# Designed miniproteins, single chains, continued (6), part 9

Each design is a single chain, and the fold is of that chain. pLDDT is the mean over its residues in the fold that is shown.

## One batch from the design tools (miniprotein)

Design m20304
Fold by ESMFold2-Fast:
Order: C-alpha cells, then sequence, then structure tokens
Structure m20304 (fold): chain A 79 residues (1-79)
C-alpha cells in the first residue's frame, strides 16, 4: 500500500505542472501556519485531514485519481 502510494505520488509530481505544484506548496504553507496556532491535539487531527486532502488534490492534478482510495485507507489507519 505505502509503496503503491509513493509510486503514485512520484508519478503525479512528475505529471503536474510547475504552476500547479507552486499552488499546492502555497496551500501547504498556509495550512502549516494555521495548524501552528492550534493546540497540539487539534493540530494533529486537522493536519492529518489537510494532508490527506492536499495529497488527493496532487493525485487528481497528476492524473492518478485511481490512487485516491489508497490515501483514504492510509488516513483511516492513522486515525
Amino acid sequence: MREELHAAMAAALAAASAEQLAALRARLREEAERLSLLPEEEAEREGLEASTELLKELLRLGGREDAVPLVEALAAEEA
């Protein structure tokens, strides 16, 4: 599972444009700043949710929507 997701992420990163990757990076920074203002317990929960959503967006942008269920399965294991 994790190896499959890693391969999907690598493929999506290679397929996504520099502009799309820059937009995702900006969103990641905004989420990191927001999470830094939350209590640790809330930051962990919201961080997992935000990371899951950003990863699903990356997979969709890179044409790897087929790998989205792998992200959801891993998020469920971590929860």
Scores: mean pLDDT 76

Design m20305
Fold by ESMFold2-Fast:
Structure m20305 (fold): chain A 76 residues (1-76)
Amino acid sequence: MMVEIEVSLYIMAAAVAKLAGDGLAAGEAYEKAAEIYLEAGEYEKAAEYYRRAAEALKDVDPERAAELEKKAEEVE
């Protein structure tokens, strides 16, 4: 699937950002992965990655983190 190539790049970027302690970059990468899964109709995975993005952002952008948690609830 085309979604696997693009999503794997963002998941790797998020993992690298987490190792570097960059919660903002990790959250942005997970949010992109969730958007790709949402467009592919993979709602359960989209919800999971929106939640991961929210967790990464909660200390740096709590307002955006709350929005991402709501998106996760809506797509599940």
Scores: mean pLDDT 80

Design m20306
Fold by ESMFold2-Fast:
Structure m20306 (fold): chain A 69 residues (1-69)
Amino acid sequence: MKLSETEIKILIVGDGRTAGEIAKTLGKSKATVRRLIRRLEEKGLVEVDKKTGKVFLTEKGEELLLKSL
């Protein structure tokens, strides 16, 4: 599975945070972060809580993050 440096950073800082908070933390646009979160969700690496907008790391996401470091 292919992860960009920014996708890895989202996995590191994103757990329990919204796309806006992640964008602020990483100094990226909200649009870029939302696009990358969507890709991570499509890969099964994160789940987005539709009610809160918070991103949560899956077990698969945590495993791949550890292998990517």
Scores: mean pLDDT 80

Design m20307
Fold by ESMFold2-Fast:
Structure m20307 (fold): chain A 81 residues (1-81)
Amino acid sequence: SEAEELVRKAKELLKEGKYKEAAEYALRAHMLVLKQLPSSEIPEAIGVILRGIGLMLDGKYREAAELLIKATEEYLKKLKE
């Protein structure tokens, strides 16, 4: 899926030390997964987005990327299982 491709790219960028780009790709992936989540999961997913954006605004791109990648991978697992 597009979200899986974006997470893969975010993880590659994170390994390369391109933290801002990694966070941006991870945020895009999380936004795509949000569209597929059941209503019960949406408030938590929005909370993760707001926290990720807050970290990015503070220049904490590595922490933002790690948070968004982890959350997106957990939701992708739930959608497949």
Scores: mean pLDDT 83

Design m20308
Fold by ESMFold2-Fast:
Structure m20308 (fold): chain A 59 residues (1-59)
Amino acid sequence: SLAEEAERLAALAVSLAGQGRAEEAIRLAKTAIDLAEQAGDEGSKRGAEQALELARQAA
């Protein structure tokens, strides 16, 4: 589902941010937010937004 894909991309974005790959992490987190919004899933959207914030802090 779109919500499951959003969660996977958000998790990958967090992993990439931890590796110092901030630009890639930011792109994936933004994609995860878009997918979560399409799914209408607030939990997945919140997770993706937190991943984006972590990615920006890693930059």
Scores: mean pLDDT 86

Design m20309
Fold by ESMFold2-Fast:
Structure m20309 (fold): chain A 64 residues (1-64)
Amino acid sequence: MSEEKAKELLEEIEKEAKKKGIELTPRQREGLFKALLDNDEVALRSGLKDLGIEDLYPKIAAKL
């Protein structure tokens, strides 16, 4: 996807993670951003699962 759209979706993921008391590390943020740019469903789902917010995946995937 476009870099702008990937950035918007990453900010949405960060907001949802923060609501659950989770702050993304720079490495986690970079990994999710790359997965969004590449439309890599497997990497995106894995990254969200590692953060404990895999339930967010269908909402984000609908925007891919």
Scores: mean pLDDT 81

Design m20310
Fold by ESMFold2-Fast:
Structure m20310 (fold): chain A 63 residues (1-63)
Amino acid sequence: APRPLSEEERKRLDELVERIRNGTPEQREAALQEIGDLLARHDLTPEEQGRVGRRIAEAVAAA
């Protein structure tokens, strides 16, 4: 059943988003891969998926 992110998953996502904003190109690619894996393995609500995607887009634009 679709679910929201856990507190631990949210904290990890925050760390990965920071790596996208401030990291090297290699760190950005690794962070994007890990986020992709997180989203693919978790049955998240469409609202949570949209929220995550928006945060990634903002981080990439800021990098």
Scores: mean pLDDT 76

Design m20311
Fold by ESMFold2-Fast:
Structure m20311 (fold): chain A 66 residues (1-66)
Amino acid sequence: DLALIQAEAAIKAGEMKFKQGDYEGAIKYYEQAKELAAKIEDKEKREELLERVEENLKKAKEKLGL
């Protein structure tokens, strides 16, 4: 599933940005990951990645005081 591979890559890119203190960059990658995860054919994998992205978005936004 190309969408699964792309979503995981976007999450990893977001995690790298977060680790570097680039929370705005992390949010941008996590939002891309959310759009990609919505296209995953496997329902279980789709729900798993969407939850992971939501948690990561929440943490990144909290770092920016959002």
Scores: mean pLDDT 85

Design m20312
Fold by ESMFold2-Fast:
Structure m20312 (fold): chain A 80 residues (1-80)
Amino acid sequence: DEELKKLAVEALAKDKSEEMIKALVKALLSDSEELQKIAAEALGEIGGEKAKEALKEALKDPRLSEIAKKYLEEALKKIE
């Protein structure tokens, strides 16, 4: 459900800690497209320099799938 996914993104984005940002990057690099999308959207909602730097570093990771890269680029547009 898209509404439930939106709620999950909002809940995750409330925790702006370095630990949450690292956990979201790990989810973005996972094999789950649903987790990749939620993680990218949550990082975009968190915003700020730490989230932006984490997204830019993830772009350089060879584990990043083509689908995750698309979600990541959309998240960067929200911050920039």
Scores: mean pLDDT 78

Design m20313
Fold by ESMFold2-Fast:
Structure m20313 (fold): chain A 63 residues (1-63)
Amino acid sequence: MSAEEVVERARERARELGFSEEEVERIAKLVRTMVDNLGGELTEASAERLIEEALEWGRRQAE
């Protein structure tokens, strides 16, 4: 699984959840940073976890 695929998946999910384009960009950048810091193989399970963590961060920023 590529970092680009994970970032695109995060963008689609953020849009579906009603985040603004600016928030979608922030979430995508966070996911890319998380992937870069993973230090190991990017798996389906790790990708889903990183996306969920980034989306949760995005929800907290909206407070």
Scores: mean pLDDT 80

Design m20314
Fold by ESMFold2-Fast:
Parts: sequence; structure tokens; C-alpha cells
Structure m20314 (fold): chain A 55 residues (1-55)
Amino acid sequence: KLQEELEEVEKRLQELADEYEKARLSGNTDQAARVAAELQRLSEERKKIEKEIEE
């Protein structure tokens, strides 16, 4: 249910955060920008799921 989706989103966020740091450290600006955009999308999705659970 929603809790399972939340756990999956959080796991993906952690992986993407690691990827973002690697891209940033390697100076790969294009990759860092793509990963950052994906992190923002998932972060907003996580917030929506949390609000629905709070209902």
C-alpha cells in the first residue's frame, strides 16, 4: 500500500543522492542536473504520499 510505495521512493532517493554526489564530484554537470531533477520529482512524490498517509 502507500507505506510500501513510500519505502520504495525513499530507497530510490538514496540511490539518486549517491549518483548526484558522484556526478558533481566528477564535474559531469549534465548528469548532475538530470539526477537533481529526478531527486526533486521523487522528493515531491514522497511528500504527496506522506500527506495521503496522514489523512
Scores: mean pLDDT 80

Design m20315
Fold by ESMFold2-Fast:
Structure m20315 (fold): chain A 99 residues (1-99)
Amino acid sequence: RKRRIERLKEMARGAVDSARAAIEGRKKSLYIGQMNLMAASTNLLLGARWSSPESAEKLLEQAEKANELAAKGASLEELEELLREIEEVTEEVVREEEE
């Protein structure tokens, strides 16, 4: 459990950091924003590997949202909303897994 939870926390932080980078990157270029959204999605997918099936489902839903916004091109408002959702879901998942 120790190693699993540490890896989950690492991936959760990576997802949040990448989502923040997507907001900052989007101010400069749509494509820089998209690349950072794909990075956030990847961290969420990796986090799912270290989670229970229930928690993994929540992380996968956020990964899909990030990937969809990357494909469509997100506004700053959409990116800010996604960051809040990712922060909330990753905090919830980490708390549940630590129990």
Scores: mean pLDDT 85

Design m20316
Fold by ESMFold2-Fast:
Structure m20316 (fold): chain A 83 residues (1-83)
Amino acid sequence: SSELEELKKKLEELEKKLKEIEEMKELDDDEFKKKLTEMGVDEEQVDKALATGEEGKKELLEILKYSIEEGIALLREKIQELE
């Protein structure tokens, strides 16, 4: 099914993003903002996190990680339902 293949590709993309998020904790503020905005994170959310400093960066990454993990779980459930 085309739908099943599309869902599997989205799952792989989210798993890749999850790994990239874990690596972002080592980036400076300019690279952090660039990477997150390239991943489709709202610039206003990134700017608010950076204004809080290291704690804001950590909290934003944790929120994004939880959101991606939830998306992965939902995609896995939908893939299982279509198989």
Scores: mean pLDDT 81

Design m20317
Fold by ESMFold2-Fast:
Structure m20317 (fold): chain A 76 residues (1-76)
Amino acid sequence: MAEELIKKAREALEKGDFERAYQYAVLAATEYFKRGEYDKAIEILRELAEKVKDKNPEYAERLQKAADFIENQKKL
């Protein structure tokens, strides 16, 4: 479930495992996207990007780009 993946993403961030956090975040966002919950997918990716921007700006940028991609898919 997307909610479980978000918990795993946050847990990975707490441990400094940015690659796993990114993977879980993208999987959770994909699950929300498949359900048509685009705003929720974007929200989660941007939240996690904000949390890591000071520790790993490269992963923050990747999360932000993933959110931007979903936002563009949401447009007509």
Scores: mean pLDDT 82

Design m20318
Fold by ESMFold2-Fast:
Structure m20318 (fold): chain A 59 residues (1-59)
Amino acid sequence: LSQALEEGFKLAQQAAEAIKAGDLETAEKLREQALESVRDDPAAARYIDEQLALKEKEA
């Protein structure tokens, strides 16, 4: 993976942990940072969005 994709997925994992903790404000900030890191990869951005949306539904 490129460094940008690695950073994006790392930020997405942190956003998922924030969702589990009930800190939706932090989760939203981390999600935006993750999407910005993978902005040149639409497939990765879509994957991150879908995964975080599923986590939010289950929270």
Scores: mean pLDDT 78

Design m20319
Fold by ESMFold2-Fast:
Structure m20319 (fold): chain A 70 residues (1-70)
Amino acid sequence: GLEEALEILEGALEGARLLREPAIPHLEKALEYLKQGNVEEAIKELEKALEVATHSSIAGAIEEALRLLK
């Protein structure tokens, strides 16, 4: 559910920062939207994050979070 998606995305954002991943701005916006309860806008930002993600570990975490939110 939402709690599992938040935990996955917080871990993904920490990993993304270490990897200097281009998905970072979209991951940050998605987390802000989820904390506001705006799941629809969070999903849109996660889909954008997935489009620009360059590391399979970050992409996989985004896909799992999307599965939990949809």
Scores: mean pLDDT 87

Design m20320
Fold by ESMFold2-Fast:
Structure m20320 (fold): chain A 66 residues (1-66)
Amino acid sequence: MQQEIDDLAEISLLLIKATVAEMAGDYEEAIKYYEQLLEKARQSPFVTDEEIALIERKIEELKKKL
C-alpha cells in the first residue's frame, strides 16, 4: 500500500517535471523525465497500456525536436 502510494506520487511528480521542461523548450530534460515516468508507469497497476503508449509517443515526438 505505502509503496503503491509512493509510486503514484512519483509518477505525478515526474509528469509535472516533464511537462514543465517541455513547456520551457528543454526537450532533452523533458525526454529524461518522460522516460523515468514511462519506467515507473510500466511497473504501476494503476496505469493502462493506452496511457503507456501515449507516453512513448510523446518521447518520440520530443526526440524529433532535438
Scores: mean pLDDT 80

Design m20321
Fold by ESMFold2-Fast:
Structure m20321 (fold): chain A 89 residues (1-89)
Amino acid sequence: SFLEKLKESLEGALKLLDELYEKYKDKLSEELKKRIEELKKKLEELIKEIEELMKREVSEEEWKELLERLQEISEELEELMDEIREETA
């Protein structure tokens, strides 16, 4: 299903953030570490919401809201990844 694939993609992003945190923890600023933890929490909350949506039929409005939240998180992840690259160079 689309929701199952979406969940797997978000779990992949969560794992990537964990791996980057562990690899670069001695080089990352405390502010950037906090932002990583905050984004991980947002990803975990979204995964949980997707699991609830998988139990029932999703309305057109709920799909629109989900897609908008995915776009927002995707942009936040890209910005965070860029800052991690700059700080660890």
Scores: mean pLDDT 84

Design m20322
Fold by ESMFold2-Fast:
Structure m20322 (fold): chain A 69 residues (1-69)
Amino acid sequence: EEREKKREISVKIVAARVLYVAAEIEGHTDAAKKARELIDQAEKALENGDYETAQKLVDEAIDVVNKAL
């Protein structure tokens, strides 16, 4: 269970980083900055074993950039 969550969250973080870069390239600077902040927080939560917080933060980052794109 924990290994599956860690893998899922790690994949989402990679996806969020791709979306953040796309938003930055397209000039959605505010959305890109917010997403980057959320991604950094998600990575720290993942490192601390807080998978629930990491998942929520990465999902929020993806939502922020998707709304901007």
Scores: mean pLDDT 81

Design m20323
Fold by ESMFold2-Fast:
Structure m20323 (fold): chain A 68 residues (1-68)
Amino acid sequence: SLFEKYDTDGDGYLDAEELRKFLKDEFNIDLSDAEVEALIQRADLDGDGKLDKPEFAALVNALKTKKE
């Protein structure tokens, strides 16, 4: 899956750096560190600064349904 491709540590979470690479490579979205952290805060209900697989899936679905 896309999540497993970017979860390089295999810990079941994406950190800010992994999410930034994902957004740039898959959606051509180049975000600053602060913008990635803000995105994680919106999706991360637990406040640990990482996205688990369900949180990542919700973010990907939101990106795919948003036409700009």
Scores: mean pLDDT 72

Design m20324
Fold by ESMFold2-Fast:
Order: sequence, then structure tokens, then C-alpha cells
Structure m20324 (fold): chain A 74 residues (1-74)
Amino acid sequence: SELEAQLARSEALGRDIVRQLFRGILDTLEKEGVLTPAQRELKALLDAGVEPSRELANAFGEELTALVRKWAAE
């Protein structure tokens, strides 16, 4: 159905947005020389177009959430 197709497109778009954001942030961290080994591994997978593990992606997401919380607390 059209509704099911729209939901699938919205989910795919959401994943693409997160991927693009992660890649942009990781590229910035690499240029600043502060990229961790885990972040470097994630960046290499994303740059190669390889799907990262949920654990690796979630760990980076949690790190970004912690940074946002620190910024909001300032």
C-alpha cells in the first residue's frame, strides 16, 4: 500500500540521515586529531559503505548523547 511504502521510505531516510550525520561528525573529529580507535573503526566502515554493527553504532550514539548533555549542563 502507499502508506506502507511511505513508512518504509521514512525509515530509510532516517537511517540515511543518521549515517550522514555520523560521517560528518567523524570527519570533523579526525580533522581535529581527536578520533578514538573505536570511532576510527566506525568511520572506516561507513566510508567503505559497509553496515556497522549495532553495538558500534550505538556506542557512538551514546557518546554523542553524553556530549549534548554536557553542553546542555553548561
Scores: mean pLDDT 78

Design m20325
Fold by ESMFold2-Fast:
Structure m20325 (fold): chain A 62 residues (1-62)
Amino acid sequence: MEEKKKEIEKLLEEARRYARLGVEYERQGNEELAAEYYGKAAQLGKPVGDALDEERKKEELE
């Protein structure tokens, strides 16, 4: 069970990275890559959807 926790944390970190990449590519106007990375983030789990929205909001507020 503890090992599974580490695995999930790793997946969440990766999902977060994909979400950030998607936001970055969207900012750069690269819609194709943005959509691809958003898709990969969504594929890693439902919590990623919320994280993606949060990352985008923070990016715009900065």
Scores: mean pLDDT 69

Design m20326
Fold by ESMFold2-Fast:
Structure m20326 (fold): chain A 80 residues (1-80)
Amino acid sequence: PTLEETIGLLLRAIGLLLDAELYIKQGKYEEAIEYAEEAIRLAEEAKKMALELGDPKLAEIAEKIIEEAKKLKEEAKKKL
């Protein structure tokens, strides 16, 4: 993987995470779950790429995004 590809995935995952938070605030829990799941998927892919690049800071950022997205997904599920 390239650094540019890894950063691109992280930025996309962050955008989806923010959208998931907004959907929860709007009471759109199904959409929040979908966006959180996609954020997890992209962040996990980015984490793998960061590890292959030998960049532990990017891997840590990816892991934090994964953890936060999982929390949002569980919060949204409890509201359904």
Scores: mean pLDDT 88

Design m20327
Fold by ESMFold2-Fast:
Structure m20327 (fold): chain A 82 residues (1-82)
Amino acid sequence: EREELAKRLEKKGEEALEELKKEVLKLIEEGKKEEAKKLLEEAEPGVEAAVELLRENGFDEVAEKLEKRWEELKKEIEEKLK
């Protein structure tokens, strides 16, 4: 049960970050770089809160994967904003 929950949380986290990435990249392609940057900045507190909540509840592996995905997403978007 707990392991099933961990897999679902990991999948939902990945899906949420991929959706955010798609929206940010679309804004960049439309020339709305400032809006894309703002969307990314507004998402950061939510991602950080989710990572902390996962760690507090013993889902350390899920938290680590979500944090790693978030860092990869930020790096990819920073490259697109150059």
Scores: mean pLDDT 82

Design m20328
Fold by ESMFold2-Fast:
Structure m20328 (fold): chain A 58 residues (1-58)
Amino acid sequence: LSKEQNEALKNLILELVKKKLSLEEAKRILTDKARELGLNDVQIQAGIAELEKLLKEQ
């Protein structure tokens, strides 16, 4: 990931966590926006794993 892509992904994950969405809804939004940012499937899956960890902590 570029520095810009990594920062955008981190901010997106935090925004989704704050919205108190279901895991399924948050995963769909994350996948769509991450693909828009030019992330590949491996990078998207890593982002989903981070999102799941943060949602479990909330």
Scores: mean pLDDT 78

Design m20329
Fold by ESMFold2-Fast:
Order: sequence, then structure tokens, then C-alpha cells
Structure m20329 (fold): chain A 61 residues (1-61)
Amino acid sequence: MEEEVERGRAYLREHLGLTDEEIDAVLTPEQLVGLAKAFENSPELTPEQKERLRAALRARR
């Protein structure tokens, strides 16, 4: 579980430019595990899709 949580955080840091504090404010460890698995099986996100997701996650805080 911890490895999947870190994988989810790493994806969001690398691709969306979010900090760990921003991620932890809006997502639980269980949600991070789910996102890590989804990203492994999903097609690569476009820069526009990444910007939309970043804005949505930051708006949730």
C-alpha cells in the first residue's frame, strides 16, 4: 500500500506539479492507491488534461 501511495503522489508531483501537502489536503491514501492503478492502465494525459485536473484538485481545497 505505501508503495502505491508513493507512486500516486509521484505521478501527481511529476505530471501535475502538486506538492505533497496539496495532495494530502484533497486525497486520502486509499484514493492515491486507486489513482496509481488507474494511471498505470490509462493512456497518457495531454498537457491540457493535466492543467484541468490540477485546477480541479486545487479548487477542492
Scores: mean pLDDT 72

Design m20330
Fold by ESMFold2-Fast:
Structure m20330 (fold): chain A 89 residues (1-89)
Amino acid sequence: MEEARRLVERALRLADEGLDTARSGGEKGYEEAKELLREAVRELGRAFQLAHESEDPEESREIFDMAQEAADHLGRAKREAEAIYKEKK
């Protein structure tokens, strides 16, 4: 649980940081935002893996639900960042 919760929280922070970086940065912001968003995807993938491997069905469900909410948030952040990149070309 603790590790999965940390991964989800980190993914959410990285998604928000990536989007803020895209909004505030120029060309440098594009590359930095992409790396932050890639890290968020990797952290979230690990959280889903931990949910799948958990033998406690209650813990597994809690991790999965947290990771799904984070995935939706990350998806929105990625779409907004991509739109910002195209506007700041």
Scores: mean pLDDT 78

Design m20331
Fold by ESMFold2-Fast:
Structure m20331 (fold): chain A 58 residues (1-58)
Amino acid sequence: MKLELEIEGTLYLMAGSVAKKAGDLESAKEYYLKAAEYFERAGDTERSDIARRLAEEL
């Protein structure tokens, strides 16, 4: 369901932020890219684009 995909995307965004704060930029990038994929699958293009930009800024 779309809500389940959005929840997964949000969890990966949070995991990416935690990894970035810990200095683990490789894990942060992977989590942000996973978040983008889940938001895209949910049809949430705006949050998917934000997650991709966060990964690119690392």
Scores: mean pLDDT 83

Design m20332
Fold by ESMFold2-Fast:
Structure m20332 (fold): chain A 99 residues (1-99)
Amino acid sequence: SAALEAAQALGPSFWRLPLSRLEDFYRSLGLSDEEIQNFLQGRFELVPLAKLRRLLEAELAVDPRILLAFLDNVDLSSLSPEVRALLEEYRARAEALIP
C-alpha cells in the first residue's frame, strides 16, 4: 500500500524502529495486532477513530515533519469523511509546528 511504502521510506517510529519495536509502540497506544496491520497497510477505516487519533497524536509528538511527509503520501479520495477530517486535522497541526 502507499501508506506502507511511505512508512518504509520516511520516519522515526515507522522506519527508525524495526517492525517488531514499531508494533510494540503501537500496542502501547492500545492498538490490536489487526488494527496495527490495517494502519500499516493504509486501511485507516478499519482502525477505530479514537485509536487512530492516539496513534496520530503520538507520531505528532515524535516528529511533526515525518508525520506530515507520511500524510502527504496518503490517498484521501478513498477514505470516509470522518477519517479524512481526522487526517486533515493532524496535517494542519503538524504544519503549525514546523517553522
Scores: mean pLDDT 73

Design m20333
Fold by ESMFold2-Fast:
Structure m20333 (fold): chain A 93 residues (1-93)
Amino acid sequence: TVPVLSDQQFNDLFSQIIGLGIRVSQQAVSQGNQDMVNQVSDIIRNGVDRINQYRDNGDWVGMSQVMQDTGQQIIDMARQLNVPVPQSFITQM
């Protein structure tokens, strides 16, 4: 069972996902890797849309699962580009 996030836990994890996504995107831009930039943008956009839909419907379990799925995708992208991932972020996943 995916635990229900508090508002603070949601905001902290969401901020970390977006922050890492920005760093991964910046690294991809520096490498001229437009395909990777587009993939990060799509992951974040789709993740944010799904998180908002679940949250608006009061589906806190679905929202938490989408946050974990989106965060993991961004972590995997960060690893491919050798962008450091904070251990605190990994622990929250």
Scores: mean pLDDT 81

Design m20334
Fold by ESMFold2-Fast:
Structure m20334 (fold): chain A 62 residues (1-62)
Amino acid sequence: GAMARREAARKAAEENFKVQLEDDKKRGISLTEEEIEKLKKSYEKMVENALADADALRAQRA
């Protein structure tokens, strides 16, 4: 159902966040708690946008 697609989008956003943090650590970039919080908010916004996009795709008529 539609919920499975939304869950997949959320999971992908969380995975991207983890990859970004690991890449930053590899490059020697030190993130403060404030920077991490900002990044989390950005990824939450991406999830909201992905859910809205999923709704738009579901409303698409041939």
Scores: mean pLDDT 71

Design m20335
Fold by ESMFold2-Fast:
Structure m20335 (fold): chain A 55 residues (1-55)
Amino acid sequence: SELERRRREVSREIAEKLREIGDLIQRLIEAERAGDKEAAEKALKEIEKFNEEWK
């Protein structure tokens, strides 16, 4: 059905977005644990950009 097709498409898109944001968060955590303020700032800016694009 059309509803099933749309559900699958939305589920795939959400899964892709979750994977992307998860990778960015992981980079931030690693940078923070390493005390790398520059890398942490860069990762945070990428997360902020992702959040703005996918509100």
Scores: mean pLDDT 81

Design m20336
Fold by ESMFold2-Fast:
Structure m20336 (fold): chain A 62 residues (1-62)
Amino acid sequence: AVEEVKELAEKAIKYAKEGKFSQAANYLTAGYLIAVGSRVEGNEEEADEALKIVKEADKKIQ
């Protein structure tokens, strides 16, 4: 899950740099949903790490 979120965050940053902000937002949303899914499954530490990755990527895009 954390590795998948890292890949999604990298794609979000890549698309944002290309001016494709809708695609970037979609990849950030996908990463956020994976983080939420990890929390629902009881993987709190994994969920927190994944959420941190999404927040850092969102900050870099803005």
Scores: mean pLDDT 81

Design m20337
Fold by ESMFold2-Fast:
Structure m20337 (fold): chain A 69 residues (1-69)
Amino acid sequence: GPLAEKLAELKEKIINALKAAGYSDEEAERLAEEMLKKYGTDEKKLNEAIAEELEKRGEHVLAKVARAQ
């Protein structure tokens, strides 16, 4: 259904953002599932969570991009 499709899309976006910052497939998937469990489809909270993880890797520009989405 539409909710499952939205969750799948958000999971893929989170995984791709983290992998671009050097996270492994396993770590990116684990973090994406954790974020979605905590924030659901709240894109603003998800974008902040992604940005915080990107900042931990020193990816400050990518973190700003994530927050702006």
Scores: mean pLDDT 84

Design m20338
Fold by ESMFold2-Fast:
Structure m20338 (fold): chain A 60 residues (1-60)
Amino acid sequence: SDEIASLREAGERGSPTSLARLAEILAEQGKYEEAAEYAEKAAELDPRYKPLAEEMKKLA
């Protein structure tokens, strides 16, 4: 959907919040491997997302 595309683009522009939101949406869809990748990218930009990245890796 347009939402996923927009969040991915914002993440490429350096938005950790958009990457974290994208990870949540992908996890809700059962795409845990993809969710973990975006959560890790968010954590790299902003350490507050490290717990989110670790949680997504456990589900992948």
Scores: mean pLDDT 82

Design m20339
Fold by ESMFold2-Fast:
Structure m20339 (fold): chain A 73 residues (1-73)
Amino acid sequence: SSARIAALLARLEELLQELKDWFMKNFGLSPEEAEAAARTLEKARELVGQEGVDKLNAVHERIEAFREELEAG
């Protein structure tokens, strides 16, 4: 339903913003670099390294878990 899609998109936006803030705070990335690192594993690796890849994968896993929870309820 549209309500479930809206909830999923809101959660994704929240987690991606937290990820960008984490990249800027811990690695000194610019907002543009943090945006790029949050979009692809390749950019996360290039700009941050393995820690960036691990953090982005964790966000993807959290979104997938939330999607499954919404489908179950």
Scores: mean pLDDT 83

Design m20340
Fold by ESMFold2-Fast:
Structure m20340 (fold): chain A 92 residues (1-92)
Amino acid sequence: DKEKLREKAKELEELGEEAYKAGEETKSGQDYVLAASHYLLAAEYYYKAGDFEKAREALKKAKEALEKAKELGYEKVAEEMLEKVEELEKKL
């Protein structure tokens, strides 16, 4: 059911946006890692739904969150997650 996949992706994007805002307020790399995790999962669901443009948009947001996480000392986990982002980008 592609419609249910799109709905889950949208919910995950909203959670990612909330986590990203929390990261801006708290200056916490953990919140930016959480944002990237939600955006990456949203991209996976958009990909499964065949919504490749929204998948690319979610991956871009994940990368932005990972760069913020790196700046705040979460370099190792951010690099590991960036590899997963790049793997999905190759499928798009």
Scores: mean pLDDT 89

Design m20341
Fold by ESMFold2-Fast:
Structure m20341 (fold): chain A 62 residues (1-62)
Amino acid sequence: SMKEKLTEELAEEMLKEAKETGKVDTEAYIKKLVEMGLSEEEAREIVEEAEKRALRQYLLES
């Protein structure tokens, strides 16, 4: 689904950001999705799921 593809892509970007900077700017990703035409609620749900996946992967690679 489009939602799943967006979640996977964001999780990859967030993982890269976490590895490079030690943090993830979740509000910037929410803003990006809202600018793409998603509601703030849907954008937040996608970003929160992507962040959970990125954090899990980050901890496994630590």
Scores: mean pLDDT 83

Design m20342
Fold by ESMFold2-Fast:
Structure m20342 (fold): chain A 68 residues (1-68)
Amino acid sequence: AAELQARLAALGREVAAALRAHPGSPLAWEAARAVAAAQEALGRGDLAAAQAHLDRAEAALAELRAAA
């Protein structure tokens, strides 16, 4: 869905920024892996898996922001 593609693009940019700011952060790398998994799921047409992975990326980024 177009909405999931937009979320993927937005979260991909946030993850790139987080990795630049915090290259040693396990949370930043967790978010990066979740975004990659969402991209794979979306490529397969597995929208439910893509949504779950994007939710995981958002949670990891929220934890990173709370820890800062």
Scores: mean pLDDT 84

